# Designed miniproteins, single chains, continued (3): the designs that were tried, part 69

Each design is a single chain, and the fold is of that chain. pLDDT is the mean over its residues in the fold that is shown.

## One batch from the design tools (miniprotein)

Design m10383
Fold by ESMFold2-Fast:
Structure m10383 (fold): chain A 76 residues (1-76)
Amino acid sequence: MSTNERLAELLRKQSEQARKQGNLDAARHYDLASDAALKGDVDSAARHAGLGALIETGSEEYARLMEAWVRQAMAK
């Protein structure tokens, strides 16, 4: 399994967790991030993961950490 495929699975789990909590907007962004990660689209994956995190927490700092984490995972 590639690093991008593993990351895509983690992002899908985040989407499912957000959906279970009733946060459908965050879930949608995590689904888009997962699809982008699977395609190797680093910028889209990071952006959507960050937006999902921002919607869930209201924290710009946490959103930036999520973006950085996704970029780091895919840049490896």
Scores: mean pLDDT 83

Design m10384
Fold by ESMFold2-Fast:
Structure m10384 (fold): chain A 68 residues (1-68)
Amino acid sequence: SHMEKQELRRYAGALASYRYGVGTEEHKKEVERLLKNGISEEQRKYVDDVLENGSGGDREKVQQGIAS
């Protein structure tokens, strides 16, 4: 659903901050919080795919989502 995709985008943003090293300690804590809440294997794979194979625009949107 639309809301499910928005949640995945938020998670991807937080994880991208952690992986790309552009986030603050607050973004790192957000990644830990999301992982503690138990993301599914499908959600994790989606995020990994976005970070590894996503278009430049998708990566930028993910990173900008963290800064909001």
Scores: mean pLDDT 55

Design m10385
Fold by ESMFold2-Fast:
Structure m10385 (fold): chain A 88 residues (1-88)
Amino acid sequence: MKQRTLERLKTFLKLPASLDPLLEQYVDLLEQIQNTTDLQKIIDLARQMVAVLQQLLAQTPDPAAQAYLQQQIALLQEQIAQLEEMLK
């Protein structure tokens, strides 16, 4: 499953193979979040995903891929804020 998700993301974003390790890390973090019910752990994993997405954005030359990554970062940061509010 992970390999198919990676290949679909690579095709969609048209990213160079040099970014494959960062994409793999992103997919690994997505799988960890989907298998986690602990809100604090989800927040910690989501923060790691933001860091990986920021690294991908810095190295991505395609404007459409950049826009997608910026949107994903913004949505993830909003979700982190909502989850932190739920812990209070």
Scores: mean pLDDT 78

Design m10386
Fold by ESMFold2-Fast:
Structure m10386 (fold): chain A 113 residues (1-113)
Amino acid sequence: DRIRRLVSLLEQAREYLRLALGLAAVVRDTADLVVQTLDEAARRLREAGRLGSDKAEYQRAVDLARTAKSLVQQAANSSDDEAEELTRKAVELLEEAIRIVDRLLARAKAALS
């Protein structure tokens, strides 16, 4: 079922975004794991976007995850003060991406009912 697959992909993307958020907020040394986790989130979001309507919201969530990834990579190679600011920005972008995914997931689940 197309809608069940969409729900599954969005739930997977949300879990990867939440995992990345938790890792980015706590440990600088996990930057590679955060990067890999965000790549998985972006991949699931791109697949979900192919199945869902309102492509702009899916693209926005992908763009937020990609920008957060870039900020985490920069933070890993920055001074402590710069790394804290970059990490703070990455966290804000990930929280926004999760809010978008939660809205998309609510719409997809409503279509199942």
Scores: mean pLDDT 83

Design m10387
Fold by ESMFold2-Fast:
Structure m10387 (fold): chain A 96 residues (1-96)
Amino acid sequence: MEAEKKKLLEEAKKYRELARQYRQKAEEIRKEAEDFREKVLNDAKERGVSEEEQQKLRGEADIHVALATFQADKLLGLAEAYERKARELEEKAKAL
């Protein structure tokens, strides 16, 4: 029983660590996409491109951000699944 409790808690800890890593990756992906959009739009303004060209570049950058958000949401879903698994293991350990 003691060894079984310890094993469940160690597995729960590993799943919580994986969840933390995936949440961090999701944040990094979102930040990188936002930084990219800001850089593209600022570079366009500094080069003196037309308002119409700036709007087109904004649209393309917004698509890039949307795709990054979709990928980040998938990672967050995986993190939530790992957190649920960790809770189940912790509850089993309490029942022993």
Scores: mean pLDDT 87

Design m10388
Fold by ESMFold2-Fast:
Structure m10388 (fold): chain A 87 residues (1-87)
Amino acid sequence: KLSREEVLELGEELIALLREEYERTGDRSIATLAALAEHLLREFRAGRVSVEEAVKGLLDLIDAALELSTDEELRARLREIRERLER
């Protein structure tokens, strides 16, 4: 079971990766995923979303990002975050 702090750390890492990819590509779909992740973490920080709901939301966003990106480095880092969220 993931701690609240670990979910926040992994969520912030995901947001940073998605922002980095958007800066590189200009892909507005990636920017949308970053905004959704930021919204999810705001709701989680406010106590409106449980750890389990936040984990599911982050996993869904990672899967969407993996479908959009062909960058091997980004895909490897997304898979690493996914693995940690599934533990």
Scores: mean pLDDT 87

Design m10389
Fold by ESMFold2-Fast:
Structure m10389 (fold): chain A 111 residues (1-111)
Amino acid sequence: MEKLFEELELLFDRLYELFKEGQLDSEKIQQLLEEIAKILRKVLDAASLKELLDKYLVEILNIRDDLERNKDDEEKREQLLEEFEKFLKKWFEEVKEKAKKTEELGLPPAS
């Protein structure tokens, strides 16, 4: 479990860096989100996985679109990146909480 959370944290850090650097290429983001989903399938039950992916994927796409729209507004981009960092931290904490609950209840992982 701990090693999977360390890997997940590194993937979230990479996602933040892509957004910060303006690398809003959907292919790179999709590949990184697929790697995140692979780890989530190992630590979450199917219902929790679906709930978290549906919730957080929509918000990630919205933040990406907002960053693309505001690429020439440095102050607005800094605000959006700060919100994105807080969003990723919240997502990571919800994943850890749901993974712990999945393990405590003896539910099978989604993979």
Scores: mean pLDDT 80

Design m10390
Fold by ESMFold2-Fast:
Structure m10390 (fold): chain A 98 residues (1-98)
Amino acid sequence: MEELKKLAEELGMSETAAAIEATGIALDVINGRRIPNKKEIRLIIASKPSPELLKKVINKLAERKEIDALKEFLREAEERNIDPEIIELAKKKIEELK
C-alpha cells in the first residue's frame, strides 16, 4: 500500500480513489473491455491485488496476444517484488507468445 500511496499522490488522487480505480481497471481488463496502458499496469500492480486477480489479468492479456502489455506487467511486477508465482506465470505467457 505504500507504493500505491506514492502513485496516488503523483496522479493527484487519494489512496482510496487509486485503489478503487486500480480494481476497476483490472476488472475491465479481465472482462475484455480494455487493454491497459503502462500507467494502468503500474497502478494495478502497485495496488497489490490478490494473486488470483493478477493471474486473471495475465491470462487475459495472453489470450488477447498483448505481448507489450505482458512485458510491461512483468517489468513492474519484478521491480515491485510481486509474488514469484505471478512473475513466473507472466514469463511463461510471454515465452508462449513468441
Scores: mean pLDDT 81

Design m10391
Fold by ESMFold2-Fast:
Structure m10391 (fold): chain A 105 residues (1-105)
Amino acid sequence: SPSQRALMLQEVRAAIGVLEEMKKSADPETQKIIDELIETFRQLARAIENNEPVDKILEIVEKAEELLKQLQAYLNKHGTMQQILEAIAIGGTLELVRKIIEKML
């Protein structure tokens, strides 16, 4: 529905903002993973906005999930508690998008 698409876009765009804020205090290795996540989330936002096929949107979500897993693994060893909590929140955004898209199948 239009309301579900609007909700997905709002949450994805909010997650981009969180990632951009995280990047400001991040070390160079964390910044590399965050940059890939920001670009992937921007691709996700464009795909949702353009009503691209569900399979393409899910492929972008899966890429973002793998990048987030890498970020979380790094932050668990080297990050701050705040960065760990922010990464968990980004995971919630991906779970929400996945669930909405799966209901559109």
Scores: mean pLDDT 87

Design m10392
Fold by ESMFold2-Fast:
Structure m10392 (fold): chain A 70 residues (1-70)
Amino acid sequence: MSFQEILDEVLKRYPEAAKLPEELKRKLYEESVEIARGLKDVGAIPEEGIGPVAAMLFEEDLKGEVGLLR
């Protein structure tokens, strides 16, 4: 999945995430990918699991940041 595709799905559920800086959203996505890669490296998920796990972590991070805007 691309960054934009995942972001569009998150914005559908959490439209307030559009108010977050683009640089912050990109940073959170990259951090989520790194965490998912770490999980694959320790054998917790397969390589095909990196994308879905990164997307889940990114959505949770954006939800948390939206909560801080309130």
Scores: mean pLDDT 78

Design m10393
Fold by ESMFold2-Fast:
Structure m10393 (fold): chain A 93 residues (1-93)
Amino acid sequence: EKIEEIIKGLESDDPEVREKAFDEALDFLINEATPEEMKELLEGLKSNPKAAKNFIDYLEKRKDDKVFHTKLLLRAAMLGLLDELVSFYASYK
């Protein structure tokens, strides 16, 4: 349910809704997600190109915030999903 809500928010035409959904996605991925849930969110984004593009665009806007990027990469590595995360980025850049 939460993953579907995040994806729908990222597809919104309202920039404020998209930014809120992006922040919720980051918090979920870094602090809450199990390996299965992180994989499901990444696959959900791959299946929804508008959401995926918006997610990547927001990540790029925050590329100079090394603290959250480091936390996301470390979480993905800890969950054994670093390759999946890197593959997702490569697919949309």
Scores: mean pLDDT 78

Design m10394
Fold by ESMFold2-Fast:
Structure m10394 (fold): chain A 78 residues (1-78)
Amino acid sequence: SKIQQQIFTRLFLIALSSEILVIKSYLKKNAPQETIDKQLENAERIKKWIEENIELLSESEKKLFEELKKELEELKKK
């Protein structure tokens, strides 16, 4: 149902936010590059799923998603 899809999309938005915090923590601790790359790949998969369901998000949630996307792109440059 549309309601279930909206709930799942919101959960993935939370998951993306959490994954970004994990990546930042690993970068701060100088974790192995392979570990960082796997987390970045996981974040990218979550991002793509949200993009495919973007119409299910509120305007405030879309704004948060744009901020998270920008942050993820900055992390990829490190």
Scores: mean pLDDT 85

Design m10395
Fold by ESMFold2-Fast:
Structure m10395 (fold): chain A 68 residues (1-68)
Amino acid sequence: MVPASVLLSEATAFADWALKNKESEENINNLFAAFREYAKENMSEEDYEIVLEHLEKLKKEVLEKLKS
């Protein structure tokens, strides 16, 4: 089982990479969906809730910055 902190660290690293490389909105949506699916299947209810909140925030920030 991957700890919530590790998954969030990976998602944050991906967000930074996506911004630097101007990744497509489709690929960003797909990867964040994969992170959410992994969290839902592999984490406790409490960890999933925390991870979900952070993933949604990161995705929104990345997509907003790419539209600039």
Scores: mean pLDDT 80

Design m10396
Fold by ESMFold2-Fast:
Structure m10396 (fold): chain A 93 residues (1-93)
Amino acid sequence: MEELAKILEEAIKKYQDDPEAVIALNVLGYLLERADKETQEKILEAIKNNDYEKAVKIVREVAREMFKDRPELADELIEAGEKAVKILVEYKK
């Protein structure tokens, strides 16, 4: 999580004047902090490789498992998480 947390912190600082981006990045951080180490390593690799589809798949799996009893909340967090992944993948060049 340390390397992934640093990536998220740098992105939040870069987009500090965009409240939607900041919220999305914080939601992604929240979901990933509660994921297991293997899942954190897989999503970090996907983000480093600019693999949006793989990263988004991991976010969906984490949110749905975490909020299986609250699917509407899972869907809202997935939407925010996907937006954060897009920010990290497109602007990490």
Scores: mean pLDDT 80

Design m10397
Fold by ESMFold2-Fast:
Structure m10397 (fold): chain A 86 residues (1-86)
Amino acid sequence: MSDEELEREVRESLALMARSVVKIAVKNGKIPEEVGKLLEELYEQMRRNADDDKVVEELHEARKKALELIDKGDFEGAKEVLEEAL
């Protein structure tokens, strides 16, 4: 298996796991449902584009910014970042 094929499989698996974690966080009231839905869509786009390094890198940057905003309680800022990336 090439390193590129292995990286793609890892990216796909991590995106599926991340979507499950987001659903649990929404159910537990840790993040608003609207923000959770956008995060699930972002991870789904990462899974679908796992073979496109540029797209995955752009989505990773948006994810990082959104999670930093969520940690600070800025759910509106997180929503805007995710909507811009999607």
Scores: mean pLDDT 78

Design m10398
Fold by ESMFold2-Fast:
Structure m10398 (fold): chain A 63 residues (1-63)
Amino acid sequence: PAPIPPSGPFVLDLTSQEEADRFAELVTNPEAAEIIRKAVGKTLTVDASFDADGRMDVHSITQ
């Protein structure tokens, strides 16, 4: 069996559009990626798991 990727709530401090875009690129769900891209200047709590390729599978977002 493969190792279990990290999971749990992550806090994202989106201080710039460049940071928001980087986090959005890691996200597998395009709707979640769009929320992150538009949340510049906000702190988001993202409940997500990382897959074996290092991408974020987002389950929920709280701001």
Scores: mean pLDDT 75

Design m10399
Fold by ESMFold2-Fast:
Structure m10399 (fold): chain A 129 residues (1-129)
Amino acid sequence: SELEELVEEFLAAVERYAPELAEEARRLLEEFLKTRGRSPGAIASAVSVVAAWVLSRLGVPKELILTILSLRYGETDEEEIRAQLERIAEAISQVPKELQPLVKELALILVRMHAPEFTEYAEELLSKL
């Protein structure tokens, strides 16, 4: 499925930017999917939870993590999605410069999972950081 391809892109991003976390990230994600199943919502939730774990291990403050991961599967209000993406971009701008490439890539993967129609808007918004 498209979501399973995005799972592998997520894990590849973790391996590329934080290889020391990659094995445990894969293990945690597989454990979540084993307990909650592989519905689209379960996959998107599992990736969000593991992304939060990765960002926490890299020292990103909890309040920035909560903002960066505020976009949820099933959100249909376009104005709320745009407002959330603007808040996400602002939160990413406050992340240490060395972590911004990883956090931007994880944010774009989450946008493609939760609000794929807004991918180009998110890419433009994050390119300005």
Scores: mean pLDDT 85

Design m10400
Fold by ESMFold2-Fast:
Structure m10400 (fold): chain A 64 residues (1-64)
Amino acid sequence: SMEEIQKRLDELAREAEERVQKTRDEFEKYGKENGDLEKAQKRYGEASTEANRRLAEADVEARK
């Protein structure tokens, strides 16, 4: 019957909605952790570059 078809479509729609919500929650959690890690890695890279630059300058000065 059309009523049975409609009920099945509603069921599939709810299943899809639940899957979307679960995926969104997983992405929010994963994205937050990855964002923090990327920021930490960027900070480390910048600090490392500056330290290496200072070390190179000191080495050149010492070899004078």
Scores: mean pLDDT 67

Design m10401
Fold by ESMFold2-Fast:
Order: sequence, then structure tokens, then C-alpha cells
Structure m10401 (fold): chain A 95 residues (1-95)
Amino acid sequence: MEGLEVVRKAIEETGHLSLGAILVALHLGLSAEELREIARELRDERALAFLDIITAKATREERIEELSRLYGVPRELAERMVDLLPGLLAEYEAA
């Protein structure tokens, strides 16, 4: 419910799914699959790339490296991004 409202407001204001909107929506219980469908409809290539990285079957270290490259941010910031998604990431790690 609340996650969908965050996504709706971001799209209405900017036409895009910002990283912040994705993280808040996931934290509020919106699924990665629902966000991926919205990103496809918007043709938001960065949102799709981000969702693919965080939902891929990969190690924590591999995810940190890919996020650091995608956003051009320091590894320490990418590590913090991964740490904000522990429940979601656990579903896709080495299962």
C-alpha cells in the first residue's frame, strides 16, 4: 500500500523511479517483481539494471561491486545500499 504510493508520487513528479523511491518501496513491502514491471513500462533502464543486480543470485561482494560500477559511487556507499536490503537479498543469495 504505502510502497505503491511512494512509487506513484515519484512517477508523477519526475517520470522516473529514483533509487530512493525503489529503496523505500521495497522497505515498505512492494515486491521487486512489481517494481521491475513498472520500470519496464517507464523504460527506466537504470531502475531495471538496479533491480536486476539486487535480485540476481549473487554473493554480497559481487552485488557491492556491480552497484558501485552502476552508480559510479565508492564501494563503501554501495555496501551501505546492500545492507539496506537484507530481507530481499537473502531470497536471492546462493539459493
Scores: mean pLDDT 71

Design m10402
Fold by ESMFold2-Fast:
Structure m10402 (fold): chain A 76 residues (1-76)
Amino acid sequence: PPQIAGLNAQDSAITSGGGPDGRKLAQDSAERGTRLNDSNLAQSGAQKGSENGGSDVDGSRSAGMSAGHGVRLSNE
């Protein structure tokens, strides 16, 4: 819908750091906007990645995916 599209476009502009005042203010504003608006989503994703990276699951998962991709491509 147009409302969601409009809000998303403005949020994208802030996060991209394309501020008229300059890079410094744009970055500061983007970080605050992103943290406040996408705090839940960003933290959820980052926390999952961080927790996974700290466990043996990260090594096993990474190795499994890497091996699977290599074998899958080579076996084509």
Scores: mean pLDDT 41

Design m10403
Fold by ESMFold2-Fast:
Structure m10403 (fold): chain A 77 residues (1-77)
Amino acid sequence: SLDEEIDEVIEQLKKEGKVDLNRDGKWSWEGVQELAKLLDVDGDGSINDKEFEHADLNGDGVINEEELRALLKEKYE
């Protein structure tokens, strides 16, 4: 399942200190790019500005985990 792969990648990024997770559990653009790189085994997995903006429903420049999972499922499923 992509959800299971996302969970594993998030834990790996936390362990390596590479995640840009805010105190509210939200992800910056840079954090999303690092996660996407680890999921993308094919080289198709750069998330562009429009995909991130689409997931950023409130326009605050960060996305929550639900928005992150929806974005990644749109890209990798």
Scores: mean pLDDT 67

Design m10404
Fold by ESMFold2-Fast:
Structure m10404 (fold): chain A 95 residues (1-95)
Amino acid sequence: MKEIAEKDLESAKAGIDAFEADLPTVIARARQLAAEGRKGEALQLLSNYSTAVNLLKVAAEWAGEQAGKLDEAKEIVDRANRISAELDAEAQRIA
């Protein structure tokens, strides 16, 4: 159990690193879609990305509890919350 949870936490860390790296591209694409009058597609893109980030957050919380690495899980959760806040702010600007 602990060894599997440690690998899941490592995967969650890699996932949040990837989401943070991709976030500027996602925001730029949403803004482009909105500028083209495609607001529905822009909001759907942001919503889909937010859902993926939230699923990673839940996975990281669980893996952190099972691995006994709550501080590492909290770092991933805090980073996921920052990404979600940026996505929500952008969705509010577009809507």
Scores: mean pLDDT 86

Design m10405
Fold by ESMFold2-Fast:
Structure m10405 (fold): chain A 76 residues (1-76)
Amino acid sequence: SAEAQAEEHLIYGEIALKEGEYELALEHFEKAIALATDPRLLQRVIALLKKLLELTTDEALKKRAEALIAEAEAKL
């Protein structure tokens, strides 16, 4: 299902975030947001994106994370 694929991308994104692979994490979070309809899953992605914002000083990565947070919040 789309929700199962969204959950999988959330898990891969969290692993990438823990490994410091921020661009890969953002790619997975973007796919999770696109597929997800469950508010709980969307809130989990938002929390991880906010954590990514705390971990990076890269302005391009910050802008992408903020855009994805806004996209996820718009689906809530």
Scores: mean pLDDT 90

Design m10406
Fold by ESMFold2-Fast:
Structure m10406 (fold): chain A 138 residues (1-138)
Amino acid sequence: SVEELVSKIKKYTDELIKLGEKLAEKFRADGDEENAWLIELSIRNIRSLVKKIEAGKLTKQQLETLINDISMIVSLAYSYSTDPEARKKIEELMKEMEELAQKLLQAWDNGDTETALRYLLKLVEKAVEAVKLAMESY
């Protein structure tokens, strides 16, 4: 159901937010305040946009913003990782996320909200995996 998909999206975005907060702390500890701030800004946007999903009030532009903010956190996780094997796996996950984003936006444009939310869930799950790989490689 749509309600079950929304619940799972919230669960995985909450996990992504928690991982992003830890990643921001690592950037800040390394003196990289700019990237720490970018992650914190992305987290604030994700939190706000997920509430709009729960309310059934998300616009296409807000969906695109959500995808971009999630991708920003993953991109910064990739740049933080120094483990070549982790970086390779994160690159593969980022490519899968790009393909899912295209499918998600197409389903949204076709008015298939449930299919769009299924692709969004898969995209967030891959984002969580990518950030975990970056964090566990230290």
Scores: mean pLDDT 91

Design m10407
Fold by ESMFold2-Fast:
Structure m10407 (fold): chain A 77 residues (1-77)
Amino acid sequence: DEEFVEALRILAKAIANKEWTEEALEAAKLVARDLLENRDLSPLVREYLEKLVAAKTPEELEEIEKEGLEKAKKLRE
């Protein structure tokens, strides 16, 4: 899905440049919602993604995404 891939690119740029914006927040929520709906996830990963969807600020996103990106890499491999 092009939209999902573009959201991942936005997140990757935000992480690389430390630019946590509203755009990055919306991209993270999109990725999290897609994974929650379309993946068989462990309870720990599911709780993480639910927390991501509930994030209200870029600062909150910054903390959550750093940990979640490591888990997403593991799920993809």
Scores: mean pLDDT 71

Design m10408
Fold by ESMFold2-Fast:
Structure m10408 (fold): chain A 64 residues (1-64)
Amino acid sequence: SLEEKLKELEEKRRELGREIAERLLTAYAEAITAEIPDRSVEEVLAADAAEQAALLRRVLEQRK
C-alpha cells in the first residue's frame, strides 16, 4: 500500500541521513586533527559542542 511504501522510504531516508552525517563528521575530524596533531580523530568525534568549538578556534588561529 501507499502507507507501507511511504514508511519504508522514510526509514531508508533516516538511514541514509545517518550514513552521510557520519561520513561528514569523520572527514571534518580528520581535517581538524591534521592541524592539531595532539588530538586523535576518535577524540574529536567524541568531543562535546563546546570542545568542538574550542578545537575549531585553535585551527582558525593557527591559519592566521
Scores: mean pLDDT 75

Design m10409
Fold by ESMFold2-Fast:
Structure m10409 (fold): chain A 65 residues (1-65)
Amino acid sequence: MEEIEKEAEEISKKGGNDKEFVERFLREDVDGAVEMLAKKYHLSPEQKEAVREILEELIRWRRES
């Protein structure tokens, strides 16, 4: 796995403790969730893209579950 992908996973897990992030994620507002994390954790463009992919995959996983 790429180093950036692992960093994005850690950031996504930290975001789970933020009420606003969780609310946006539950509403499937991926762009809003990514922007919130990007502002809070000062994400690079590469990290923002990786986080977006992880969140989209988690939402897809929930839909198929």
Scores: mean pLDDT 72

Design m10410
Fold by ESMFold2-Fast:
Structure m10410 (fold): chain A 70 residues (1-70)
Amino acid sequence: MDEKIKKLLKEAEEKRKQSEEYRKKAQELAKKGAATGSLKDIGQAMLELGKSVDYLIQADQLEREAKELE
């Protein structure tokens, strides 16, 4: 039981790390787009932000599954 909980929490942590990486990429692209007026960079920032949110949702799902196993 504890081993399954640890695995789920470790997976959730990795998903949160991936989410943070995409969030940082989105912020950098948004800053560049704002400075240069590049709609392409702004569009890419929105896509990267979407990926960040998706990974965060996956992490929350894994954490809830781990909690149900307690």
Scores: mean pLDDT 84

Design m10411
Fold by ESMFold2-Fast:
Structure m10411 (fold): chain A 60 residues (1-60)
Amino acid sequence: SGTEEALEALEKDPGREGLEEALRIGQRTHDGGSAAAAGEGLKTGDGEGAIRGLRVLLES
């Protein structure tokens, strides 16, 4: 559930603000995979890579 919510937020805004919201969602829902994907995106500035990572988690 946290992964879906984080992905939705990031797909609406793949920039820094969307990555920060996705990280917040992952932290709040205790979804370490979503938090890690969003955090990595923030570190590298790669929102599209974070979206790809979240999609892989959701499809698993």
Scores: mean pLDDT 80

Design m10412
Fold by ESMFold2-Fast:
Structure m10412 (fold): chain A 67 residues (1-67)
Amino acid sequence: MEVDVPASVPSVEEARERLREAARRGDWLEVVRYALEVLGLDPDDPRARAVLEAAGAGDFEAAVEAA
C-alpha cells in the first residue's frame, strides 16, 4: 500500500483543518486559499466548493460561514 510522506506537504485533512481555523478567525483570504488547496486534494469536497461558490459571487462573509 502507498504511504504518505507528510514532511513538507499537508494532507487533505490538514488542509481542511487550516480552512476551519481560518474561518473561525474570519480571515476570508485564507479561507478562500485553503478551500482551493482542499479542492486541489479532494475536488469533491462540498464545503470547499461552497466556499468558492460564495467567494465567486463576491460574498466573502458567506464564504467564511460556509467553511
Scores: mean pLDDT 76

Design m10413
Fold by ESMFold2-Fast:
Structure m10413 (fold): chain A 56 residues (1-56)
Amino acid sequence: SEEELKRITERRREYLRKLAEGKVQDDDIIPILYNGELRFVTYEEAKKIEEELKKK
């Protein structure tokens, strides 16, 4: 669990750095929280999930 938290934190920091630089690619793997579950998905997939949640 501690190792999982470290991995999640590292992935999130990498994602945030790329996001700040405007360098996120569609196939970059990012951590998202979906229905209370942590998932690792591509940036393209994350955008699709976000759109589905916004449809309400």
Scores: mean pLDDT 72

Design m10414
Fold by ESMFold2-Fast:
Structure m10414 (fold): chain A 81 residues (1-81)
Amino acid sequence: MEELRKLANEILKVAEEKGIESKTFTLTPEAVDAIRKALNGEATPEEKELALKIMQEILDAIKNGIPDEELRKRVEEIVKE
């Protein structure tokens, strides 16, 4: 949980520093559900790991200017595994 919160805070910080207005990333419903469960402390260890991987991809996308469509594709691949 603390690692997920730190990652979420880092994402918000980098987005603000880059002047990115609230980016609505189109995530899969499964990805959104995994993140929600992990943040609420309801996640299994596997769901928590999945949420961490998804949030790391979001951070990398913001840092490296990866397009939303590419980010979505990467998240879909993570969810399938």
Scores: mean pLDDT 68

Design m10415
Fold by ESMFold2-Fast:
Structure m10415 (fold): chain A 84 residues (1-84)
Amino acid sequence: DAKEKQIREAAEQVFNEARPHLSPRAAQLLERALRALVESALHGNDPERTARVLIRALEPRLSPRDLQVAEEALRKLAERIKEI
């Protein structure tokens, strides 16, 4: 499915852009969150709403600086998915 491929490629690009700005632990948590956002979107859920839920789940697990980078990445992926 071309749509699924585009969404997965968008997630990989967003992760690669965010990765250098994150601690190794934060990068691992963001990778899992981006994967969850992809899966949720492929099931027809609103990507912006799912991103908000995932950001809240990351809040207690990340430093404020890492959370800011992860939030930006999740919001960016949600916007890209909406355009596909």
Scores: mean pLDDT 88

Design m10416
Fold by ESMFold2-Fast:
Structure m10416 (fold): chain A 93 residues (1-93)
Amino acid sequence: DSSRRQQGQRHTDQGVQAAQRGDLVTAGVHASRTRSLGDLDGLSRVLRSLGITYAQQGDLDGAQAMADGLRDLGDFDGSQSINDLIRQVQQQQ
């Protein structure tokens, strides 16, 4: 269904953009929508963006939760990237 694929892509793009703006609530809503649509690749992209934003804001617990979510999805590269960013932020504190 092209409509369902389009909806997944739109929620992915909107979630990534919201996370990049620091709008974690809106990004979380779009992450939930990509999950509901079965768009695991889209969900992974939103969680990566959320993890980066949490780490940049100093919310290392939030960043760790995103890394754990990425691991649960099988996105080990994404999980590792967020864990590397958490370590970098910790070294700057």
Scores: mean pLDDT 87

